# Ledger of designs, part 76: designed miniproteins, single chains, continued (3)

Each design is a single chain, and the fold is of that chain. pLDDT is the mean over its residues in the fold that is shown.

## One batch from the design tools (miniprotein)

Design m10632
Fold by ESMFold2-Fast:
Structure m10632 (fold): chain A 90 residues (1-90)
Amino acid sequence: REKAEELYALGEALYAAGRYAEAGLAFAEAAGLALKAGDGELAAKAAKGAVEAGLKALDAGEDLTGAIGAAIAGIGLSYLAELKFGLPMA
């Protein structure tokens, strides 16, 4: 849980700095750790952050950044589905 909180804070700082791909990765990591720790509130916040940061990274128009952004958004959506229904999305 403590590591998830630290990664979430890192994601927020990176997002504020405009480093969206890095922020999204930090948020995705935080969401996974929070979910594993049973912290649904932190997991939901981090998963939403990952989706938002991933979409911002896609807006950059870079091939590699776009691919990373798509992966981050997908991970965030999967975590949100798991939190809502207890199952990953299809």
Scores: mean pLDDT 70

Design m10633
Fold by ESMFold2-Fast:
Structure m10633 (fold): chain A 87 residues (1-87)
Amino acid sequence: SKEEIIEKYLEEFEKVVREALADPSLSEAQKGSFIVALAQLFIKELKELGFSKEEIEEAMERFLEVMRRLKAPEETIEAIEALREKV
């Protein structure tokens, strides 16, 4: 189902973002760029799978909730919020 697809993406993103945020070899700017790239990939993949604008906006809201929980940089959160508004 579409819900299972979204949940699987969010589970994988939480894992890779947690690993990136914990990586001492990455700068804060590199961590932010990585997370924004994942947000862009998520939007692209959901569009290719035939998700509606509303479904993608809801999925992006859930992505933002995960990023806030992981304490992603504020500038990164703001960039992803801007991407969600353009869906």
Scores: mean pLDDT 89

Design m10634
Fold by ESMFold2-Fast:
Structure m10634 (fold): chain A 83 residues (1-83)
Amino acid sequence: SAAKRREILLGATVGLAEIDLSVLRNSTAPVDDKIAALERRIARLQKLIAEAQADPSVSQSVIDELQATLAELQAELAKFRAS
């Protein structure tokens, strides 16, 4: 349903905002702590994608948006690891 789609997308958006806020608040935090936080968020998002894929009421467009968010988090993790 449209309401369920909006709830899932809002959940993904909130998760991303929490990461951004955590990075902003802890600009002096060790890189290892930022890596650990990103790895935990990636694991949570992967679980959400698996649950969405198992739910036939979830549209492919919602799954695609969650996968796009996952790719962004993985790219950010790669940047910290390269630093």
Scores: mean pLDDT 70

Design m10635
Fold by ESMFold2-Fast:
Structure m10635 (fold): chain A 74 residues (1-74)
Amino acid sequence: MVLKVTSVTATNTGKTSSNNSLPLYTVTISVDIPGAPPVTYTNINKKIVDSLKDDPQRLADTLSTLGSLSQTLS
């Protein structure tokens, strides 16, 4: 099932990754399904946000896939 993204908000948490000192973000994604709550992903590396910021649907798909592998992003 393809979810269409209606909004993406990336918020700098003030934390940095220990490995590369890159800022960590909280990313909140809203979809076009009536009544669906926003999905929030935490500790998202700035490189991921920057590479996908101009394609919110791709960002959402990537984060939903990596949500089960969140330890890879932190």
Scores: mean pLDDT 66

Design m10636
Fold by ESMFold2-Fast:
Structure m10636 (fold): chain A 68 residues (1-68)
Amino acid sequence: SNMEEIRERIEELSRMIGRALRYIADLNVTDPDKASKMTFSQAFVAAGERDGELDLTQRFLEKMGMTA
């Protein structure tokens, strides 16, 4: 159903957002200058690539109408 599809997408997106925020937080400890200049979209892609989920990350960006 549409409700189940929406729920699944929210759960996956929530996981990916949390991962991107952790990526920025981790980067801020080792390279604060780079972290301060990084966009959320860049962190979202970088975190996905680090976890070997680049294809999944790109599909989510396309569905949200976003570009890296």
Scores: mean pLDDT 81

Design m10637
Fold by ESMFold2-Fast:
Structure m10637 (fold): chain A 83 residues (1-83)
Amino acid sequence: MKPEELLEALREATREGMLFEGWSEEEAEKFAEEVVRLVEDIEKAIEKLTEKGKESDEEGRGGWETVKGLAKKTAEVLEEAKK
């Protein structure tokens, strides 16, 4: 799957979860935007990792390992935010 699809799925799942818990649409959307912004910051770190590994495998085998790292970091941030 494309990383962009994963980000969109994350945003939608976050919004739906917040709405299911009884939050307003506005609050749910703001929280989802904050989550996406956190992922964008991590994407900048990934950009450097991808650029270094790009010389021999632009097709993304190294990129997929980098995306796994992103998912792990994102999960950690979300868990800490939940407390």
Scores: mean pLDDT 64

Design m10638
Fold by ESMFold2-Fast:
Structure m10638 (fold): chain A 85 residues (1-85)
Amino acid sequence: GEGTIIYTNKKGTVTTLTVTGELDGRVDLTATQEDGSTSVLRNLSVDQAAQFLSLMGGVPLEEARAAVERAVSEDGAVIELTGQG
């Protein structure tokens, strides 16, 4: 499926992450920053996507994994996360 994760890191920077893929398959990430810059990561596992989100967003790995799993399981899901310092 395809879902959106919006995360705010501990510095207050907002990133929109589009997650496309399957829970038991591969996922692609498109990260759009506030300045409009875009980064694309392709052919990740759910665990790799969760680790990326945890590192970039400053959220706990368990919360990041749950968000990625929901984004691919629920088409059109929008999930908001706040990074913790």
Scores: mean pLDDT 83

Design m10639
Fold by ESMFold2-Fast:
Structure m10639 (fold): chain A 57 residues (1-57)
Amino acid sequence: GPEDARKALEAAEAAAKAGDAAASATGAYQVNILSGRRAPFDPADGASAVAGARASL
C-alpha cells in the first residue's frame, strides 16, 4: 500500500545518503512494486533509482 511504499522510499533515501548504492537501488525497486509503478531504473545509479521511485509516489 501507499504507506509501505513511503517507508521503502525513506529507507532507499537513507541508504543513498549513507553511500550504499545497492541498498538504495533495491529500495527504489521495492517502491516501484508497492506503488504499482513499473518504471525502469538503473541499479548502478542509486540517485536515479531513488528519484524514479519518488516520482512513482
Scores: mean pLDDT 64

Design m10640
Fold by ESMFold2-Fast:
Structure m10640 (fold): chain A 123 residues (1-123)
Amino acid sequence: TLSEEEWRKRALELLELEERYFETARDALIRLLGEENVRLFEEYLERFREAVRNGDREAARESLRNIALILALHELRLGVPKEEIVRRWRNLLLPVDPELAEEIAELLRGLTEEDLERELAGL
């Protein structure tokens, strides 16, 4: 288990990466995901930011799980191979939350694009 200081540092670095990605990819995200899923992405980025600020690892985990699912749908619609999506998200999450990294890797291996669409509709 990471110290609070080390976890916050790593979580903040991940937050900054996701915020920067959103700023540069926003139009492509809207085109491929639709405005509702992009709104969900913005909402979970905000929740992740608040969780990092408060040291709330459980809230951070929930937010990151949903961010990963939303962006995985985007990557599938871009035609990125599923194995590459799984590898990227596992590696991205490992420094912040190793348990979540394995959970997301297993979820993404088992979910189709249609399954992801249904999961996100339930958010």
Scores: mean pLDDT 87

Design m10641
Fold by ESMFold2-Fast:
Structure m10641 (fold): chain A 66 residues (1-66)
Amino acid sequence: MSAEEAVELLMRKGGLSREKAERMLRSAAKVADDPVGRAVARHDLMTELGLSEEEAEAVLEAAAKL
């Protein structure tokens, strides 16, 4: 998944504006290399935004490439 695809997914599933989706992706990027922070971010994407585990992992992988 590209960064743009991740932003669009967060907008569609999470109901976020583009600016909020981009900020969330940047926040996820800060914890991409931390296994604990990454696990917390995955859980938050699933519970707060209603993403599936596969969608949450794809967003985190896109964030790691920023």
Scores: mean pLDDT 81

Design m10642
Fold by ESMFold2-Fast:
Structure m10642 (fold): chain A 72 residues (1-72)
Amino acid sequence: SMELLNEAARNYAGARSLLENDAEGRKEEILQLAEEAIELAREAARLDPSLKPEAEEIIEEAEAIRKKVEEL
């Protein structure tokens, strides 16, 4: 649903903001927000396949954040 996609986008934005401002101090929170964004985006696309392109973009960006944080 669009509501889940919007929540995924907010979680992704939160993860990105923390990564840019305090990556070392907030690793666990960044990972949690990125993982939640991925799961919410996947569920949004499952419930409404027309949202798949937007959901895939959020998933790709959140996965990139997760990988960067895991390397820290």
Scores: mean pLDDT 85

Design m10643
Fold by ESMFold2-Fast:
Structure m10643 (fold): chain A 92 residues (1-92)
Amino acid sequence: MKEELIKRYSEILARAAEAKDIEKFKKELEEAEKYIKENKPSKEEVEELLKMIEENLDTGEKRLEAAGVPELGEEGKELAKRLFELLKEMIE
């Protein structure tokens, strides 16, 4: 993927973590996963995306905690962990 696409995915994950609606959060992560699978990014691009996903998830969780909805942050982390595992498999 191009750097522009990596940035877009990071932004989607950050918004998903801030959604405060688990259904919207799930849909945004599933759409990101689907797009990654269909576009088959290079190994280098996958490694960069993995780093950006980790950064966005940490930020999103803290925002949800501050808003008083920490459960969404925990469930969101689990969903994003599945995306993270998918990306790791793509480079192996």
Scores: mean pLDDT 60

Design m10644
Fold by ESMFold2-Fast:
Structure m10644 (fold): chain A 74 residues (1-74)
Amino acid sequence: GSKEEALKLIEEGRQLFEQKKYLEAAEKYKQALVIARELNAEDIQKEAEKGIILILTKSDPETRKKIEEILASL
């Protein structure tokens, strides 16, 4: 992956979050975080992690458990 790809995934995650599609947003932020970690891009890692925190705080308990399962493979 590239920095541009990771930033695009973060933006897609943000758009999904605004639509209240928290599970789909989690998948996008996870993909961005994987790329950012491979590139050692600390700034992009922080942006992806911030997105993850937001969806976890806004989601219901059932959705939150599914998000945690998605993130467990990081």
Scores: mean pLDDT 86

Design m10645
Fold by ESMFold2-Fast:
Structure m10645 (fold): chain A 60 residues (1-60)
Amino acid sequence: SIQRIEELHKTQIETTKSLYDMRIARAADPAVQAEIKAQEKRNIELLDKSAKEWIEKAKK
């Protein structure tokens, strides 16, 4: 069910972005802000790749 994977992916991305946005807004130090941004980017990339890999593996 590709649709189910896409739906989960979309929800996880939205939730992740919301939570990280709040953490970034709360951070006063540029170094801390940069760390949080890097972690957000990595998590989003992993979620995107994971969703695509699950779809591809489900086809095989």
Scores: mean pLDDT 81

Design m10646
Fold by ESMFold2-Fast:
Structure m10646 (fold): chain A 59 residues (1-59)
Amino acid sequence: NEVLDIINSKDADVEKAIELLKKAASAGNNNAADIIGDFLKSKNREDEANYWWSIAEKL
């Protein structure tokens, strides 16, 4: 994902972006939940990634 490559460029900004994405996903944004899942997968956090992808699929 091109977006994940950009997000990974600055760790401090990444944490803030993830917080905003989690809030957007909680509000029903499918794309935000999918991005969180992809990011967590890139960090080898597969269980959390699968959770967020499941949320994205249900939105």
Scores: mean pLDDT 72

Design m10647
Fold by ESMFold2-Fast:
Structure m10647 (fold): chain A 64 residues (1-64)
Amino acid sequence: MEEASKLFKEAAELFRKARELEEKADQIIANGGDMEKAKSLRDEAEVLKQKAEELAAEATRLEL
């Protein structure tokens, strides 16, 4: 149960990081910058969101 709480907290931190990367990518696009760099940041954000979802799922599994 305590380990589940830690995983949920780590998942929340990864979701926050992903959001920051998405905002950074959006700023690059808005400024007419490097679209490939913006795509790379979005891809990285997506990976972080997937990791966060996996951690949340593991936390849920530990509560079962």
Scores: mean pLDDT 82

Design m10648
Fold by ESMFold2-Fast:
Structure m10648 (fold): chain A 64 residues (1-64)
Amino acid sequence: DEVAEAALRGARAAGGGSGAAAATGMQIKDHGYEKGAREGVRAGLTGDGDEAAELGARGAQKGI
């Protein structure tokens, strides 16, 4: 979603990895655990948000 993408970009600028992780968590809540977990993993792979990947995975577990 364009809103989620803009929020993620803004969060990274303001809070770095922690901000990106928060945006990923919002995406899980709104779009479901599958997409949020996927975005968290992607952020972790780019080395930009190891914290984002962890929060995404935790959000997915909560969705179960």
Scores: mean pLDDT 51

Design m10649
Fold by ESMFold2-Fast:
Structure m10649 (fold): chain A 65 residues (1-65)
Amino acid sequence: SMKKAQEEAVKRIKEEAGEYIVGIEVEDGTITVYVEKFDLSTIGAAIRMIGIAFEAGLSLKVVEV
């Protein structure tokens, strides 16, 4: 189901990039990931997060705060 796919996607994103993440929101088919800083060290995690969101049928948005 869509809700189970969203929950699993959030879990996988936390496993992949949890150290960089200060918050996650899911609304209207979009996962928004809040990060303190986005740089060369986090690019690999970002690519994997994009893949996870895409597999779940969700849009990914990354916001620096």
Scores: mean pLDDT 77

Design m10650
Fold by ESMFold2-Fast:
Structure m10650 (fold): chain A 98 residues (1-98)
Amino acid sequence: MIKEIEEVAERIKALAEEIIASGILSEDAKEVARATMEGADRAVERAKETDDEEEKRRILEELKRAAALLEEAKASEDPEEAERLVREAAEKVAEAIR
């Protein structure tokens, strides 16, 4: 499971970097995207610290939801939609590290 969590976290970081590079986000939304990248790394560390397989599954599911939201943000041609999806992804990553 740790390998799967690491793979999803790397996907989140790659997607966030691509969305930032696209220029579609405001400066505030770029900061949220960067915080989401840092949060993905913290979620990996939290998963490594726990012996609870249920907690690891919870972290994995929240990161998968964040990655799906970032895939939608990357596909969006609407800056307002992209920003909303990035903020939603950040919330899922924050849930993973609670």
Scores: mean pLDDT 87

Design m10651
Fold by ESMFold2-Fast:
Structure m10651 (fold): chain A 76 residues (1-76)
Amino acid sequence: SMEKAEEAVEKLVELLRKAGLDDAAEYAKKFYEAYKAGDMDKAEEYSIKLGKELRKASPEVQEEVRKLLAEFAKAS
């Protein structure tokens, strides 16, 4: 469901912003915008950039991100 996918992305962006990972939050948002537009090359680019920023996050934040990405994958 696109609505559930959007909710998962909004939760992800909010989590990243609260963790002080503003660049990761912007990459997550741009990933979803590209995904909705069918621009898979841009979606992959932002996914890679998001992954690099997530390596700077605490293990607890990384675990919550993993759960939200799993929710997005199930909804998509």
Scores: mean pLDDT 85

Design m10652
Fold by ESMFold2-Fast:
Structure m10652 (fold): chain A 96 residues (1-96)
Amino acid sequence: MSDEEAAYELGKILGEVAKKHNIPVDKLIEYLKTGKLPTQEARDEFLALVKKAVEEGKLPPSLVHVVETLSGFIALDTALRKYRDAFLKGLEEGLK
């Protein structure tokens, strides 16, 4: 699996969670800075979908740890800047 494919899949999952929980785009930007989605239900579903994607080989197992921790999320933001276009394309697809 490429890091670009992982960024796309992560973006798609985040978009699907945002659509289901009616999270506006400004709050998604806040999530990328803080590692916290606005509701516990959205956070639990995002983590569950990330774990499922890891089981399906679409995401590396290390991303489960990153999603579970605030410090890991700062590292993820740094990595996602390299694959920002893939992540944003995934996010757009998930929001459909």
Scores: mean pLDDT 70

Design m10653
Fold by ESMFold2-Fast:
Structure m10653 (fold): chain A 66 residues (1-66)
Amino acid sequence: SAAELGREASELMVAAGLSGEEAERLGVKAVLGWSRDEVVAELQARGLSREEAERVAELLMAVQNA
């Protein structure tokens, strides 16, 4: 479900170093209107590796497109 994908994305962001609140806020903003490239760029700016950012972006884009 979209809720399960969103939760997994938040868990991955927290595992990569974001706080739970930061992960939730970013996830909400991303699914409301960010492109995949915008999500990847924002996550990398926050310290995620490209591989971590791409994983999270795939999940958030799946939520947005559900």
Scores: mean pLDDT 85

Design m10654
Fold by ESMFold2-Fast:
Structure m10654 (fold): chain A 89 residues (1-89)
Amino acid sequence: SKEVEKLLLETQKILDEIQKLVDEAKDDPKVKKKVTQIYNDALQKALDLAQQAVKDPSKAKELAQKAVEYAKKALKESQKLIKEAKAKK
């Protein structure tokens, strides 16, 4: 499905943005650790949902949508942490 492919690409773009935020946090070890944990959790969730879609292809679109929603929440949390860290300097 073209819709499922679009959702998978959206998840990948969001994960790439979180990875950029990990790099932005390089000068603050505590913030870097927190953002890295958020990235790892979001990546693992995306992989778990992808494996579920392989077992039940009829749910592929629903699972891909859940992956996007989870990744968006992870990005928002990561952005908040970076913004708060920059505001203290």
Scores: mean pLDDT 85

Design m10655
Fold by ESMFold2-Fast:
Structure m10655 (fold): chain A 76 residues (1-76)
Amino acid sequence: AVLDKLKEVAEEYHLNVEQIIEDAQALVEEYGLSPQKAVLVALIQAVTATPVDELLPLTQSQLEERLEELDVPVLL
């Protein structure tokens, strides 16, 4: 589920879940994305700083694959 991926990535990268949800809501309003797709786009942007224009044409499945391919940050 998208929410499970949100929690997994947020824990790995020490991200603020509330901020990602706010960013996802902005994407729903601006681009008409589904809430699920918007959360995935916001997550990938938060971790990789990939431009939104590169993520908008991707399907939900392709966005989920990108999240699974993300490198784990170096832990101290």
Scores: mean pLDDT 71

Design m10656
Fold by ESMFold2-Fast:
Structure m10656 (fold): chain A 88 residues (1-88)
Amino acid sequence: MEEVLEKMKKYGSLLEQSIIRDAAIALGVINIPSSFMRTLARNTVLGSFIGYQGKPIQDSPGAVGTPKATEAIEVTVRQAMGEDVTVD
């Protein structure tokens, strides 16, 4: 249970977790046919969001993404959060 609280702190507040959830839905990861792909995409979204905080998740072995996938998700998450991002 203490690890769950630590991860909740790592992911930020409940508000931030809600934003990540909405971003994942907007990206369509909830509709990915493969549960593995859905988990990978969600972990990549979380990784990108934590990137905004400047702190990567070290103890999440599932938080793996390709640089291109991470970049695309990061841009989408930043756009969903209302940040100005160059689309190139």
Scores: mean pLDDT 44

Design m10657
Fold by ESMFold2-Fast:
Structure m10657 (fold): chain A 94 residues (1-94)
Amino acid sequence: MTEKEKEEYKAFVEKYKPLFEAMSIAARTDAPDERETLQVFVSNLFGKPPISKEIAEELLKKIEEEVTELEKEGKYEEAAKKIIELIKEAVEKQ
């Protein structure tokens, strides 16, 4: 990863930190309202058309599987980074 990519990533995480904390909570609870919120925010963050409920559900499952262990260890920065990575992958699949 380049220094430019690291700086862009840090700025993005700091700007959307409350959103990523909410997404981490959503990944653990799997509540319908939180899935809808995730779909809307992903769409708005990248200026893409709304992500389908199916893609949003797959994204939440991946976050739950890959982020839950990081959250249990208190590694919230790494958890946020992983969430951003998974969101980018989900948007690119459209």
Scores: mean pLDDT 61

Design m10658
Fold by ESMFold2-Fast:
Structure m10658 (fold): chain A 63 residues (1-63)
Amino acid sequence: SGARQALQEAALRKQIENLKKQISLSSENRDIQRWLYQQIAELYKQLGKEDEAKAYEQKAKNS
């Protein structure tokens, strides 16, 4: 992939890491955690990481 695609993927990975940090900060709030898991799943889909996306969708359902 070209440099533009690499930058886009890097930006998506940074968004995922930020959301993962928010999960750690929001461990007491199940509604926020569920929403954060859903957002991470969508970002993994955008990266083409279907298995990771499904894993986070499952975490959202179990929260």
Scores: mean pLDDT 83

Design m10659
Fold by ESMFold2-Fast:
Structure m10659 (fold): chain A 61 residues (1-61)
Amino acid sequence: MSLTERVERALLRLSGGDWAAIADADEEPTLALLRHFFPDASEEEIRAALARVRARARGRL
């Protein structure tokens, strides 16, 4: 499973499956939370994964 897929699953679990909440979430607090769940990933990798997941979320709305 890619980092993007893992970030997507984490955000879906945290939001209770709410794609709108994922799309509208403030980037910096979400990034800080994801860094806690993925400590072995770099900030750049997490930021890129978050951007992809948020693009997917917006595409579903």
Scores: mean pLDDT 82

Design m10660
Fold by ESMFold2-Fast:
Structure m10660 (fold): chain A 55 residues (1-55)
Amino acid sequence: SRKLAVEASAYAILSAGATADAIIAERQGKTGEEGEKFEKEAEKYRKKMKELIEE
């Protein structure tokens, strides 16, 4: 449905944002638990997007 496509797109944007935050944290020397947190958040949104598209 159109609603599912829109929601999946929103999750894709959120995933990209979290990935950007992880990269910024790494460049600022805040790697480790902080960078890992952002990467896990990005992965969570990617999984949510795939579930909406694949179902």
Scores: mean pLDDT 74

Design m10661
Fold by ESMFold2-Fast:
Structure m10661 (fold): chain A 95 residues (1-95)
Amino acid sequence: MIDPELKERLIAAGVSEEDAERAAEKYQEAEDYYLKGLIAYSQGNYKEALEYYQKAIELYEEALRLAEGAPEVSAELERKIEEARKNAEKAQKLL
């Protein structure tokens, strides 16, 4: 499912409806993979957690590229990327 708030915020900031929809879609996919990474990590499945975090980072980076021109959303996505990178590093250290 697309995040309606993220899409609306991007459109309000001047992002095209097409790019806003794609960014929201990529963000939701990233959130799903990030959650799967957290679950795998909690179960001791560090390799699987690392793979999920890496996928989440790629999807957040795609959303960030599409969110160009929306500084508040860009800042939020940059924080999400940094958090996912930190968790990926933790998982990698346990492999």
Scores: mean pLDDT 86

Design m10662
Fold by ESMFold2-Fast:
Structure m10662 (fold): chain A 72 residues (1-72)
Amino acid sequence: ALSSAQQQIVAWFRKELEKAVEEGTLLPKEEALKAVRTLVESRTDLTPEQKEALLAELEKLVEEAHKKYLEK
């Protein structure tokens, strides 16, 4: 399960992705995934298991945003 802080990050990131899809500013999938990985790896306040869970959730959001972009 994600902590409250991790859930807030996920919610914020979801809104940013939705905005990027609407505005046509979505990063290429490979670049978005690299950025997400770098962001999670740079955090020193999370355990390895928490980083893995957060990374999986953020990668899922990137995949969903790109699917939505292709459907438009």
Scores: mean pLDDT 75

Design m10663
Fold by ESMFold2-Fast:
Formats: structure tokens, C-alpha cells, sequence
Structure m10663 (fold): chain A 104 residues (1-104)
């Protein structure tokens, strides 16, 4: 597979996880790769903003890799954007992590 094919598959999975919530559209705030020394592998990171069912802005970050290092990085990115961390979810099936924060 090409790097672009892997990235698109990751985005499709990210959209599925977010679509389980009642709120679209989502705005992409950031997309980047991160090399995890713990896993000896690149992680794809996707940061986006959406409206929840109460029409409140939410910022979420998702990674294709679930390690403590990546989890801390996602939390820091959301806090940098002014979000209060509400939830950290690990996807056991795909070894992914999602961090959800409440924005003002």
C-alpha cells in the first residue's frame, strides 16, 4: 500500500468513530505524522472540530497508534487549542486512540 492509501484508510476510520456521534460536519484543524519510539512506527494524527448534539463545539484528536506517548501528545494538542479534556478512548480492535475535548 502507498502512504496515501494508508492515510485515507485512517481518515475513513476516524470519520466512522466521529459519525457515531450526532454531529457533522467536521472541520479539519490538523493532520500530521508522528514517529513513536515506543512502537517503532509512524502514527497518523488527525485533529478536527465538530458540533455535538447540544450544538456545542468539540475538538477531537485521533491517532492510528495507541501508546502512552501518542496519548499524551493528543491531550497536549487539544489543551493547546483551549479544549478541556472530557474523554480518552482506546480502540482495542484497531489499536487507535481518540481524545475528546470540550471547546468554548
Amino acid sequence: MTANEELEAFYERAREIIAQGPALPAEILGEYKFYSKEANKEAFVFVFRYMDKENRPVIAAISSLNTPEVKELLIKELEKLGAEIEKVESDEEFNMVVVVGRAK
Scores: mean pLDDT 70

Design m10664
Fold by ESMFold2-Fast:
Structure m10664 (fold): chain A 93 residues (1-93)
Amino acid sequence: SPVDAILEGIEAHLRATHDPATAERAIGWVRTILEKLVEEGFSEDVIREVAGWVVALIASGQLAFLEELASKPKITDEDLEELYERASQALAG
């Protein structure tokens, strides 16, 4: 699965940087987000780009926003825009 391949790197990072309980929850949220993007018909290239934004949010401590996205029935274009803006601000330092 493209999701499993992408998630392996994110899972390793979360386990290295967070307590086990937080890492496990965050891995679940990230998996749910990526699987929703596959279900919505996004290409693997777009999903890989979104995974990069997710990594930036993890690094900047924005796990609550990832929980919110995972709880939604569908990821909207507005959700992806906010995710991109949050990631861009985190990377700008």
Scores: mean pLDDT 86

Design m10665
Fold by ESMFold2-Fast:
Structure m10665 (fold): chain A 68 residues (1-68)
Amino acid sequence: LLEKAREIAEEKLPGKEEAVEHLVEAAKAALAGNGEEAQRHFAEAAKASGDAEKALEAAKEILKLVRE
């Protein structure tokens, strides 16, 4: 599951390693039921990506994966 989240993040944000790591940490927090930490990591991913729209797309796909 976390490996799949990393794959999604890498596909949406290729070469944006810092943003990818924050998206994976957000997925871990969401799986643990820690919504505040998950939102914080999603915000850091958007900031690190330099492309908030692509970071949001990755976050939406990862959240759908975690919810399923």
Scores: mean pLDDT 79

Design m10666
Fold by ESMFold2-Fast:
Structure m10666 (fold): chain A 99 residues (1-99)
Amino acid sequence: LDALALALALAALALAALALALARLAIRLAKTLEAVAKAIAAALTAIGAEFLAEEALKLIAEGKGGEKALKLAVEALKAAVRALELAVEALAAALAEAA
């Protein structure tokens, strides 16, 4: 059970890192305040996902994992997926402004 929480937390960290990288690229390419705002929203969501994943990993490391760590890992993964969606939207907006 802690193995599942660990796998989900690590997956959330990987997706959040990708979302943050795409958000940073969108900020660099953005020509409008709207595109910058979308990229910042994606970056903040990714940072939130990383925080939740790290809290899940901390509980597992302390031997206090169980259901609490699993819930945090699931919330981290949900936040990471949302961050990736926002980052893709931000990058698309920045690329449209570049055309």
Scores: mean pLDDT 82

Design m10667
Fold by ESMFold2-Fast:
Structure m10667 (fold): chain A 66 residues (1-66)
Amino acid sequence: GAEEERRRREAAENAARGAAYYALGKEPESVEVLEMTDTRVVARVVVDGEELLVTIDLSTGEITIE
């Protein structure tokens, strides 16, 4: 339902924010979830005015920043 979709989006945004903070040591200024699946989250984050792409592999826990 709509509540489950909202919670899933919030969880994906929180995961991307946490991944960026964990990898870069800084809180991102913004987070935009681009893709959310059962195995992957892709988000656009802004840190110190730079736009970065964060990919989280939910099956392995691997975080990639580009």
Scores: mean pLDDT 80

